# Designed miniproteins, single chains, part 17

Each design is a single chain, and the fold is of that chain. pLDDT is the mean over its residues in the fold that is shown.

## One batch from the design tools (miniprotein)

Design m596
Fold by ESMFold2-Fast:
Structure m596 (fold): chain A 54 residues (1-54)
Amino acid sequence: MATVAAERFAREIALRKLLEGKEIEVTNPAVRDRARKLGEEEYKKLKEILEKLK
């Protein structure tokens, strides 16, 4: 679960950037470092953003 969650989290960030065509703080290396510890929280935020894209 841990490794799978990390992979999905990274993919969600990449997909979000591609879909919007713009870079946000979540793609920042500093955010990525923090995201390793806040993986679940960040993942929830990305899901909410993806929901709006639909």
Scores: mean pLDDT 55

Design m597
Fold by ESMFold2-Fast:
Structure m597 (fold): chain A 113 residues (1-113)
Amino acid sequence: KKEEAKKYYELGKKYYEEGDLVAAAEYYQKAIELDPNYAEAYANLGKVYYEIAKLEDDEKVREYYLKLAVKYYEKALKLDPNNEEARKNLKELAENEPLVSEEAKKVLEKFKE
């Protein structure tokens, strides 16, 4: 399971670097299905949804993807409170995204050192 999860995680990273956000999300989801404790896969899936949200002109669609990003960053921090990617991106969401600012702040407060 863990070796296959790592392979899907690496595929997710590859497609993310190529700009294929849909394929990146699908492979990170497969990594999580094989290893539900894969904190890095949750953090990178959140990052993918945040990048998708940045490309959305429809506010309701953008809000949907921003909420998905917060959800997956929270899961990453629940598994690994020191996950730098999740913590950094939640701070950015709290500062720059009014639609999810309060949700992101609540997650950061829950995992405050």
Scores: mean pLDDT 88

Design m598
Fold by ESMFold2-Fast:
Parts: structure tokens; C-alpha cells; sequence
Structure m598 (fold): chain A 61 residues (1-61)
């Protein structure tokens, strides 16, 4: 099993959690959560891209 596939799967879960937080009105908390996830998975460029795209989406809402 490719370790990168596991990390991207976790990143997608983190995006889901952040979107739920933002939907509940916790936009600042969602942004901070995604920023921490980006730092945690910084060595995986696919995961970072997924998390950064979600961060920008939440910021624009």
C-alpha cells in the first residue's frame, strides 16, 4: 500500500471536518485546523494541495 495514498485519504477527512466546522459558524477554527494539517502533512505535496484548496474555499465563503 502506498503511504502517500493513506496520507491523502487522511487529508480528505480533515477537509470534511473543516467544512463541517465552517458550516457551524466556526470559520476561524476551521482555518486554524487546516493550517495545522498542512504543517503536519507538509512532506506530501498531494495532501498539501488538497488542504490548501479547501483552506482557500473556506476563506472565500
Amino acid sequence: IDENEVVTGIALIDVGVAKLMARRGEKEEAIEFLERSIEKYKDNPEAVKILRDALEEIRKE
Scores: mean pLDDT 81

Design m599
Fold by ESMFold2-Fast:
Structure m599 (fold): chain A 57 residues (1-57)
Amino acid sequence: SMEEAKKKLERAIAGLKEAKARGDEVAVRAGIHELRELAEQYPELREEAEKAIEEFG
């Protein structure tokens, strides 16, 4: 559902931010991939996902 997708987006963004702060390049790439997959499945979330990737990726 869209509500569950939004929760996944929030968790993915938080995880990407934490991975970037740690310098965990593998976790950063995984987070970017998850955000791109969410944006592909839910186009309404694409703008927020892309902003997070640009900011933290």
Scores: mean pLDDT 84

Design m600
Fold by ESMFold2-Fast:
Structure m600 (fold): chain A 75 residues (1-75)
Amino acid sequence: MKEVEEALEELKKALIEAGYSEEEAEKIAEGAREVLEKEKVPEEVAVLAIKAFTAYIKGDFETAERLGQEALEKL
């Protein structure tokens, strides 16, 4: 899943910038992937959810809320 992989890499970068260690950021990103796969979330919804979380970590709460709401509306 190309878009999911790209979204997870951006999430890891945002976490490291926010003060998480590289190990913590990797574990958080992998945990997010595992949850989305276990819950059978569609790829397009998974990308939106990961991007919403990345925006939240960056302090962009407006984008986080918008993308999170869009993900919820898609299922």
Scores: mean pLDDT 81

Design m601
Fold by ESMFold2-Fast:
Structure m601 (fold): chain A 65 residues (1-65)
Amino acid sequence: GELAELEARIARLDAEIARLEAELAALRKQPDTPANRARILELEIEIGVKRVEIGVLRLVANKLR
């Protein structure tokens, strides 16, 4: 059903965020170089965008309940 499809999409986004957060944690242990700072910022933006997407999907899921 529509709700199950939305919950599956949220689960996939959560898994992607977990992967990006693991990469971010690993990079934060590396030396503070311009390249590493740029990649950290890129990862933080990607995580932020995906968190907003999950928020929107959860609002839609709540309307279907």
Scores: mean pLDDT 87

Design m602
Fold by ESMFold2-Fast:
Structure m602 (fold): chain A 89 residues (1-89)
Amino acid sequence: MEKAEKLAELLAKKLGLKDKEAIEKLKEALLLLAKAYEAEAAGDEERALELGIEALELILEAAKTSDTPEAKELAKEAEEAIREARELL
């Protein structure tokens, strides 16, 4: 939990995210990615994919709050990843 919070703060700074709400969405996304990894390790591929999509949606929302080149690229990558992941369901 603490490690995900610190990582979210570092990523937010790199992406130019200033909104507390955007930073909290990024933190929640990182926690969901950790849960997705645990689900995959347990053999629950469907749950891992669902959690991964939810995390990517939060990353996309957070990235859209900034107009930096880094945030725009992250938003594009997240949107593409969400589309591909949904095709696997």
Scores: mean pLDDT 80

Design m603
Fold by ESMFold2-Fast:
Structure m603 (fold): chain A 68 residues (1-68)
Amino acid sequence: ADSLLASLDEQIEQAKKKIKEYEKKYEQALKEGNKEEAKKYLEEKERYQKLIELLEEYRKKIEERRAA
């Protein structure tokens, strides 16, 4: 019944899904020899990786505040 932690977990899972989508697009672009598109998808993947790190850090802070 923790709506805030559940929301964060959902956002982390959505971001992981986006990373998988961009990884697949990156591999496809490399296979096609399209280096420009591959770079775009790699950059988007990195943005979602950074988002996950921020969400996981925030999740830890919430758990720490509730455990205290």
Scores: mean pLDDT 84

Design m604
Fold by ESMFold2-Fast:
Structure m604 (fold): chain A 55 residues (1-55)
Amino acid sequence: SKERLELLRGLLEIARATTEALAARETDPARRAALRAAAAELDARIAELEAQIAA
């Protein structure tokens, strides 16, 4: 249902914001790169959910 997609989008948006905050505080370049990659994957998943909600 659209309600479940909206809830999942909200959870992914929180996860993205948390990952971004962790990346901003991370001093190790390899760990920071991994966090940025994780944030990019979350952005892709959010975009896919937004497309499904808009359909």
Scores: mean pLDDT 88

Design m606
Fold by ESMFold2-Fast:
Structure m606 (fold): chain A 69 residues (1-69)
Amino acid sequence: EKLEKVNEAIEIARLLYDGAPLDEVRARVAEKFGPETAERVQAAIDELRAKGASRSTIATAVGLELMEA
């Protein structure tokens, strides 16, 4: 159960790194972690993008946040 959530966090981070559409990423986060977590992840992505963060930085930050959730 805990390993499944860690694996999903890694796969979501990979999707972000590969440039998948945010709607797809958000839908997957909502399904696996819940809609409140999906809203938080969307806000974090928007903030990091506004700060000029790279795809790898955004993917890493989101992955770590999902693992700690």
Scores: mean pLDDT 80

Design m607
Fold by ESMFold2-Fast:
Structure m607 (fold): chain A 86 residues (1-86)
Amino acid sequence: MAEEDINIVKKLADRAIEAIEKGDQFERDVVAALLAMYRGLLKSAGLLSEEQIKLLDEFIDAVRAGDVEKAREYSEKLIKLLEEEK
């Protein structure tokens, strides 16, 4: 993945976690939708492994559920994998 794509995912992940912690349902839904769009684009371009897709899907689901603990766990795992494959 390009560094700029990784940076976008990181920023969206941080926004999602902050939205959950603040109880901002609207921002949470917006960020989840943006993450789903990027997931679709990156998958279509062949830029994500199956493990990265699974972690991104788990992260998006945790964001939609408002589960901050799971969102933090999956975000950390996803970002680590994205940075290791740079």
Scores: mean pLDDT 79

Design m608
Fold by ESMFold2-Fast:
Structure m608 (fold): chain A 58 residues (1-58)
Amino acid sequence: MLSLGEAIALANEAAAKGDLETAKRYAREAGEKLAEDEGLDKEKAVKAAVEAAVELAK
């Protein structure tokens, strides 16, 4: 039920709080919505979003 913008905002908020698990969860949702909204490959979009969240953890 989150919009793409909401999922992105929540992922960033969680990352700022140091909650990487929640950030990864919202990143997955954002990636999936982005794929559907923009007509991208869902698997690639989700993978890229999750990998970006993991890199934020470094």
Scores: mean pLDDT 74

Design m609
Fold by ESMFold2-Fast:
Structure m609 (fold): chain A 110 residues (1-110)
Amino acid sequence: SREELIELIKSLIEQEEKHAKEFEALGTPIGQKVAEIEKKTAEKYRELLEKLEKGEISDEEALKQALEIEEEAAEELRKLVEENPDSVAAQDALDIEEHQIELLKKLLEL
């Protein structure tokens, strides 16, 4: 339902903001870069949430855009992992985003 989808997007925003703070708190250059990616992802979800709440977008289109947001974040994190292969922080951040992608794909019946 739309109400469940709105709650899901709000939860995704909260998770991105929480992870951004946690990675920033590491005080490392990689933690800072991860936090910047997470904050940008949260901003994209807030824009999506506003469109959904205003009825400007369908539930199916909102789920597709949520998947695109996560796939873009995962691509940026994959590049960070490739540049920093020994970074546990970069790998952990990528693993989190890949789990979110799998959740969204299941909701889209992909």
Scores: mean pLDDT 87

Design m610
Fold by ESMFold2-Fast:
Order: structure tokens, then C-alpha cells, then sequence
Structure m610 (fold): chain A 78 residues (1-78)
């Protein structure tokens, strides 16, 4: 849970960096947010006793990582 909340804060910092014109920092922060979001979801998957929820959380972890990487690439292209 805390890792996902920290990922949200890093994504907010990335938006601020992009607004300031620091696209390299924004991309780094987005990638770090993706890593923490992925790990947070995987930690929840390990903690749950529901195998269907665990599988959904693992899939969600992949999607969060991919989304943040695509966002970082878009920011770098700006």
C-alpha cells in the first residue's frame, strides 16, 4: 500500500518537473513511480489469500509499469 502511495507522489513530482521544463527528471520520476507501483501491487498479490485477486494484481503490476514507461517516453519526446 505505501509503495503505491509513494508511486502516486512520484508521478505528481514528475508532472511538476515537466511543467518546469525538466523533461529528463520527469521521465526518471515516472519510471521510478512505475517501479514502485509494480512492487506495491506485487506485494499485495503476495499478501492476499485469494488466488484470483493475486493474479489480477500481478497483471495490474505489469500494466502500471508499461503505462509509466510509455508516459516517460512521451515526456522525453516533448
Amino acid sequence: MELVERADRLAAEAREAAAAGDYARAAELLREAGRLGEEGLLEMARATSDPELAEALRRGAELVREAMEKHAEAVEAA
Scores: mean pLDDT 80

Design m611
Fold by ESMFold2-Fast:
Structure m611 (fold): chain A 65 residues (1-65)
Amino acid sequence: MDEELRKRIRELEAQTDRLLAQETDEARRERALRQWVVTEQLREAGGSLEQVLRSVQQALDTLLG
């Protein structure tokens, strides 16, 4: 279970990184970057994999509109 969540998180992170590199809307890019900082803070605080997954998903959703 945890390994599948970690793999999914890595996949979403890679997709988010690609979209961030292509994002031309500065405000949207900034919102996604703020969510990325939240994701890293969750990791440092020992947050659950589900919390990290949701945070990465929010960053991706911001870039997708």
Scores: mean pLDDT 79

Design m612
Fold by ESMFold2-Fast:
Parts: C-alpha cells; structure tokens; sequence
Structure m612 (fold): chain A 60 residues (1-60)
C-alpha cells in the first residue's frame, strides 16, 4: 500500500477505527513515507510522536 492510500484510509476511518487500528495504519504510513521520501530518523520519530498524541486524545 502506498503512503497516499494509507493516509486516505487513516483519514476516512479516523473517527471509526480503534486507537490500536489507527496506530497500526500510522506505523505502515511512516514506513511507506520513509521508503518513498527517504525520511530521516528524526522526521520518522516526530511523525510517530505526533500521531500517538492525536490518537491518545481520541481515546479520551
């Protein structure tokens, strides 16, 4: 799955998927973006951290 496809799936299902399902998709998105755009380790960690915060807010 491409980063665009994963991003669309996350966006479409943000309100319906569980935090665990969203985290799985985010992990796949970050891996796809790293492969496609050659993201630095710092950029990967930053994106993961931001996504974790958004998903945690959804849980509350």
Amino acid sequence: MTSDELQDEISENWETYSPEELMELVDKLIEAEKKEDNLSEEEVEGQRYAAELYIKEKEE
Scores: mean pLDDT 75

Design m613
Fold by ESMFold2-Fast:
Structure m613 (fold): chain A 71 residues (1-71)
Amino acid sequence: SAAKRQQILKLIGEILRIIGEILDLELEKEKIEKDESLSEEEKEKKLKEIEEKIEELKKRREELMKELKSL
């Protein structure tokens, strides 16, 4: 049905968007790790914030993947 097709496409789109966001955050994390202008304390704080965001996105991705597999 058209409704089921739209649900599948929406879930795939959301999963791909989250994958892109994780990649962007991983690149930002690498940039922070290499930034010699930041103190070790500033790096630790920023990296922790990024790592927490990545963890939340990974959990959301797993939930969406589980939903997709149930269809």
Scores: mean pLDDT 89

Design m614
Fold by ESMFold2-Fast:
Structure m614 (fold): chain A 97 residues (1-97)
Amino acid sequence: LAEEARAYYRKAGEALDAGDFDTAIENMRKAAELYARAGHPLAAELATAVDVSILKSQGREDEAVRLSIATYEALAEALSGPERKDAEKALQIARER
């Protein structure tokens, strides 16, 4: 699970570098789902925070927002209980931004 999550995260990063944002979103959502299933939802949040920071520094704020939303949607779908509520709260904050 965690190894697979890392592979999808790498594919997402490569897609971001190539300017293929839709492929980046797809792979980031899959990475977040797999990190959540592996018991490491924070790893997905930290990885996304780095990419969001890079996109914002490049003036790509709309893409940064979409990436945050996609990641927290995937986490909310994969998690349960208090962790899911935390992901849903983060999703709401990302949507308001």
Scores: mean pLDDT 77

Design m615
Fold by ESMFold2-Fast:
Structure m615 (fold): chain A 72 residues (1-72)
Amino acid sequence: SEAERLVEEAIRALNAGRYEEALRLARRAVELGRDDPRVVSLALGVMGGAYYRLGRFEEARELYERGREAYE
């Protein structure tokens, strides 16, 4: 799906150190994949990873917890 492709692009951006792009793509994936718990969980995980790499640990923790809740 389109949302799954956005998650894949967000993961690539995250791994390349393009954190702003990773956050933008992941936010779009959450919006488009809203009805898919796996997509939402993965996208929130990417956002959490980006915040963690930026030293924003509290925001990263919140995003990881939201991702866990979306999938469970």
Scores: mean pLDDT 85

Design m616
Fold by ESMFold2-Fast:
Structure m616 (fold): chain A 97 residues (1-97)
Amino acid sequence: MQEQIDEGVRLIQRGVDNVVKARKLGKEIAKENKDKPVKEVAEKAYKEALEWAKKQGLSELSAQVLAELAKASARIELGEDKKKVSEELKKKIDELM
């Protein structure tokens, strides 16, 4: 039990795949809910991504980070300013980590 180098690479790859899936989920939820207020759609994206991440067996912290990513993706898809959403997302993730 002295070899963990390959484990780190696999964890990074799983992290990237999860980020892509969370962003896609947020975007799809936004597309299905175009007629609803941005706030309501963003909350729906957060909740659905959080449930999805927990079902994947991810930690609470990882699930919350992915949920915030899905929320941000939904907000951007609905026309909120990408720079502002990205800055707010960064602050929120920094608070969680």
Scores: mean pLDDT 79

Design m617
Fold by ESMFold2-Fast:
Parts: sequence; structure tokens; C-alpha cells
Structure m617 (fold): chain A 112 residues (1-112)
Amino acid sequence: AAAKEEEGKKLIEEAVEHLNNGDYEKAKEYAEKAIELWGPKDAFAQAVLAGALAGMGKYEEAVEYAREAIEHSKTKEELAMALSALAHALQGMGKEEEAREAYERAKRVAEE
């Protein structure tokens, strides 16, 4: 139904807004609700969840969701977002070289 699609869009917009404001717990809650509406293989919602988890210091979980988002990405935008979330999680873990490689790949994908 149209109402469910509009609700899903609002949940994703809320998740992104809270992520950008540093409210990672709410960003996680909204991203999880979006995944419930869009399905478990939605790359965008998984990438937002990965970003929120990285912000919360849950780096291992963030890496898992970011890798799932990479696997299910259908667009350059989704892939770049997923790779950026992976880079942030790896940076939080002190894996600077791996984080740099993921970030450089995200930039190249956006330019391809």
C-alpha cells in the first residue's frame, strides 16, 4: 500500500537525520524498522544501520551489515554508501589501511 511505502521512506529519512546528528541509538532503531519494511536485502537500509552501529562503537556488527550492504548493492550510490560505512567501522577498530582501501574504493565507485 502507498501508506506503507511512505512510512518506509520516512523511517529511512529519520534514520539518516539521527545518524547525522550523532543520535546513533535512534538511527539504529529507525534503520531496523526500515529493514523490516524494505526487506533483509535492502542495501541502503543495511548501510545506514552499519553507520549507526559504527557510531555506537559496535564495529564488528557494523562491518557485518556493511558487507551485507555491499553484497546486495544494485547502484553505485548504494555501493559507495556501504563502502563508506565499512571504512568508518574499520577506522574505529584502528584498521587504518583497510579503512583507507574501503574509502578509496567508495570514491572510485562514485566516479565510475
Scores: mean pLDDT 82

Design m618
Fold by ESMFold2-Fast:
Structure m618 (fold): chain A 64 residues (1-64)
Amino acid sequence: SETEKKIQELLEEKAALSREAHRLVREDFAKYGAETLSPETRARLEELRARMDEIDAEIKKLQE
């Protein structure tokens, strides 16, 4: 169905955002040492989380 296609696309988008978040953390750890994130990376991680939360909300609405 159209709804199932849209949910699949949203899940793929969320997976891509998750991969980007992991890459950003890995790059900062390589540059600054373990458990150290730049303010720029922290801000981007917050942005990525907000987008993932929006995707979760959209999926929920599509299922209701």
Scores: mean pLDDT 87

Design m619
Fold by ESMFold2-Fast:
Structure m619 (fold): chain A 100 residues (1-100)
Amino acid sequence: SEEARRAALVAENRALHAEIEAMDVEELKKRLEELIERLEELIERLREAPDDPEVRREALEVALRLQGVMYVVEKKGLEELKELVERGAELLAELGELLA
């Protein structure tokens, strides 16, 4: 069922969001750095193989996770992570252009 798949995704995203909201500044910084590095690698791979469905899928999954962490960082007003959030936003824009 389409509804069951959507409900499962919403529940998973809610659980991930709650976990991210509980993170301190050090954990949020580490998570942002890891997701940024992984997305940079996937964007490079996608430039070499733009029609690779597995690379596209992984890039979208990492992008969604990165957006979730960026949202929590901005909501908490963590200015010390501002440069990482800005880098994440640049990568998300680059991925959007590459997938268009």
Scores: mean pLDDT 81

Design m620
Fold by ESMFold2-Fast:
Structure m620 (fold): chain A 62 residues (1-62)
Amino acid sequence: SAIDKLIEELKKLIEETKDKEEAEKKAQELVTEFIKKNPDLSDDEINEITAEIINLLDEKFG
């Protein structure tokens, strides 16, 4: 799905970024662009994406 591809891109982006603040900023920019391209996303789907970002950031940075 489009969401699965976004999660893969987010994982790669976070793994390639050394600074937590920069990773958060880049992840936020990617998600903002994804939402603009997919205006039919539900609040539940947006919340799922947000939860995955938090999990990925926590796994890498603690």
Scores: mean pLDDT 83

Design m621
Fold by ESMFold2-Fast:
Structure m621 (fold): chain A 82 residues (1-82)
Amino acid sequence: RGALLATAAGVLVVAAEVSLELGDLEAARADLRAAVELAREAAELGDLEGAKRILERVAELARRLGDEELAEEAERLIEEIE
């Protein structure tokens, strides 16, 4: 179910935020990329609101990491869902 995928993506976003605070930028980036893939699958299964909320959080954290490409990818996926 898409809601379960969005929930799992949310856990990855929290893990990425913790990694970012600890200075582990590679772990944070990996978790955010994994969260994007789970959010994409959640949207495909019909959980558009859950996917959109996760992608908004990913875009914010990606900007904090300086990963502009990942932030733009998340924003593009939000536009595709809407």
Scores: mean pLDDT 82

Design m622
Fold by ESMFold2-Fast:
Structure m622 (fold): chain A 70 residues (1-70)
Amino acid sequence: MEKARKYLEKGREALKQGDYKKAQEYLAEAIVTAIEAGDVETAVEAGALLSQLPDKEAAKQAVIKKANES
């Protein structure tokens, strides 16, 4: 759970800085790690932040890639 929350926090910081590519990477890691840990709440929050990114297709591909590597 700590690892997923750490990635969620990094994703939030990247969003505040306008670094959408880093936000995408961190939020994708947060989602995959949270799902693996059974942390539905963190996964939902990371998904909501990811949906705010302008490139939704790239965001979805990042999550798929991380899930396949897990």
Scores: mean pLDDT 78

Design m623
Fold by ESMFold2-Fast:
Structure m623 (fold): chain A 63 residues (1-63)
Amino acid sequence: DPAERVRRTAEVAREFGGDEEAAKALIMSLRTLGLNRPAEAAEKAYKEGGFDKALEVALREIE
């Protein structure tokens, strides 16, 4: 499940590196899976409202 995989990767990164590392992990995981639209949406959402908004937008765009 791509959504569960990217969520788990981002949450682990957040615990050890904070919101910036979590956002980087989220975007990289989406790009690695070929989910370029969710990755672009998450990057934009992070700039507007931080990590929680980026994660919400990314998961909404995954299927």
Scores: mean pLDDT 81

Design m624
Fold by ESMFold2-Fast:
Structure m624 (fold): chain A 55 residues (1-55)
Amino acid sequence: GPVPTEEELERGARSLAEALGVPLEEARRAVYEAKDRHPEYSGSQVGALAAIELA
């Protein structure tokens, strides 16, 4: 799918922090690390990898 924008990544980090009960700073780190490691990933793939790393 399309590469996520910075706004989409920030919104994803906020949603993930709420869903998993982790600090926003931790969720943001996981999301941006996933994007950096896999720039080809869609927003859903980045979110899934970040969720796994936060678990």
Scores: mean pLDDT 82

Design m625
Fold by ESMFold2-Fast:
Structure m625 (fold): chain A 85 residues (1-85)
Amino acid sequence: MPSAEELLAEIEAIFEELMPKLTPEQQEEVREFLAIVRAKVASGDTRLSPAERAVLRRTMLAIDEIDEAAADRLAALLEQLIGAL
């Protein structure tokens, strides 16, 4: 199975491809999303605060509106990442 670090790298690559399609405000949300995910990978802690969950939810909804296939892929990778931690 891929490592948490390998799954994070795939998530980051998908967001890099999406960044030119995003508004500046959505780009800020993506940076916050990635900071949260990186912190969880570094700590091995799958626990999310209500504020962290809100950032993740807003980011995923924004991506789904732009590219549904990318949102589905990201959701699957996040599920795998949680299972790898």
Scores: mean pLDDT 81

Design m626
Fold by ESMFold2-Fast:
Formats: C-alpha cells, structure tokens, sequence
Structure m626 (fold): chain A 64 residues (1-64)
C-alpha cells in the first residue's frame, strides 16, 4: 500500500467515530486536496473506505 494510503487510513482510524471530508484529511496530512481525492477514490474502489454525502459535502469513513 502506498504511503499516503496508509496515512489516510491512520487518520480515519484515529477518528473512527466520525466521517471526514477530503479537505479535513488534506489539512491533517498537509497534502493537496487533489492528492487526497485521488487516494480516497482508490481506497473506495478497494472497499476499504465508504463514502457518505452530507448536503453538498462528501465524507469518508472506514468500512472495515
């Protein structure tokens, strides 16, 4: 698994009771939102994370 994939999973695991936006993950990891978005799409395609829509915002959480 790529380094950013592991870091995203670590942040989601530490915040397991919450769903996080790509902006929150980008700020936590100090990377661009586009880089986080690309990595989140890969993790969602693998079934490791799930996507939830809250109004206009898309949130992500662990599905495992």
Amino acid sequence: MEGLEWKILEVLHENRDEYLSQQQLAEALKVSQSHVSYTLKRLEEKGIIERRREGRTTLYGLSI
Scores: mean pLDDT 78

Design m627
Fold by ESMFold2-Fast:
Structure m627 (fold): chain A 70 residues (1-70)
Amino acid sequence: WEKAAEAYKKAIELKPNFAEAHFNLGETLKKLKKYDEAADAYDEAGRLSTVASIFTGLQAREAREQAAEA
């Protein structure tokens, strides 16, 4: 999982507007239980892609609730 997160971060450095990379980074960070960072990645994916914004917003909300509960 950590290696995957590094690969997505590198992809984002090369193409910051690539919404799919931000979404995949959020999923990977959630698997690593880094819920705050996952929520930020989901928010960026939703900001870059209107079609995904509702779903990424729900994922970000869930990640933040997990971080707050922990």
Scores: mean pLDDT 72

Design m628
Fold by ESMFold2-Fast:
Structure m628 (fold): chain A 80 residues (1-80)
Amino acid sequence: MEKLREAAELLREAIEAAEKGDVEKALELMERAAELVEEAGDTITASFILMRRWLAKKANDPEEVKKAAEEALREVERLL
């Protein structure tokens, strides 16, 4: 539970970074959140976060990165 709460906080920070246009920071925070989710034992959710991050990175659009982080946060919150 502690790692999942930390992952949720990182994803909230990723949303805020994306809103400020800091795509690189938002993507880094998403990757760190996925690592914590995987360490917590949820490989499926971690894989989802990484896939959504990859798609957002390919789009290179702050709005897409924000949407990816919001979707990832929603999935992590289901585990809390």
Scores: mean pLDDT 86

Design m629
Fold by ESMFold2-Fast:
Structure m629 (fold): chain A 119 residues (1-119)
Amino acid sequence: SEEIKKIEELYERTKEEIKKAYEEAKKNGVSPKDLLDRMSLLLFRMVAEIIREVKLSPATAQRAANAAAKAIEEVRAFLDELLAAGVPNEEALEKIYEKMLEQLEKVTEEIKKLLEEEK
């Protein structure tokens, strides 16, 4: 469908922007927390754009936003574990980047399922 195509386009764009944020963080010595904050903003922007462009109902939009919030909480909890374990900064950056990509895919697939249930 055109709606699914739009979601996939936004997903691919956001994935690229998250990769660029990670590469910049690695090159410039950005903290894992600052990278997480940047990636979280990009994920929320993707969800907001999906809600706007796909015209999700208020109930579906709330469920999509909740999925994004849960994904961010999972990456944040993972970062807290890495910091408690004393992993090096560069390793922590790579691991939260990989975890965020995994969560981005899960959020996108959840939104696609919610859209199918709405129709």
Scores: mean pLDDT 89

Design m630
Fold by ESMFold2-Fast:
Structure m630 (fold): chain A 60 residues (1-60)
Amino acid sequence: VDEYLAKAREALAAGDREAARAYLEQAEQSVFQALSDGAPLEEALARMREVGALMRELRA
C-alpha cells in the first residue's frame, strides 16, 4: 500500500494522471486485501483516507 501511495504521489507531481489513478486503485485493493487478512481496522481506515484524499486531488 505505502509503495503504491508513494508512486501515486510521484505520478501526480509529474502530471501523469493515468499512472496516479492506477497506483491509487492498486493501493485501494491492497487495503481491502489487508483488511480481509485481519489487518487492524484503524490502520486500514488511515490508508483509505490517504487514498481518498489523493483521489479527490486527481478528480479536481
Scores: mean pLDDT 79

Design m631
Fold by ESMFold2-Fast:
Structure m631 (fold): chain A 63 residues (1-63)
Amino acid sequence: MLEEKIKKIAEEAFKKFQEGATMKEVSDYIREQIEKMDTGDLSKEQVYQMVLYELGKKIMEAK
């Protein structure tokens, strides 16, 4: 469940990045989405790192 939400945030962040958003704008978007969600037993910083990992994979796969 949380894992699915993380992947969706990463997909939307990647879309914004492809549309010309800066890395700061992408980072700010990710943090805003995490602040709105229930992270359960994970810290918000841990969830942020998980989203960055999924986003990084998408960027690498696009090359």
Scores: mean pLDDT 80

Design m632
Fold by ESMFold2-Fast:
Structure m632 (fold): chain A 56 residues (1-56)
Amino acid sequence: DLDGDGVIDLDEAAQILREVAEREGSWGSPEVLELGERLAKADKDKDGKIDPEEFR
């Protein structure tokens, strides 16, 4: 979040994925894979930003 617009950019999305992977102990866990898929789907707007409400 570079300008505080309340959206998550790709760098912050990567940080979230890393936190989940660390919590689960594996990047191959279902939780990490599901979150990664949700983040990819939330970027449907094609602006490279993700609204936190979109991937809940």
Scores: mean pLDDT 63

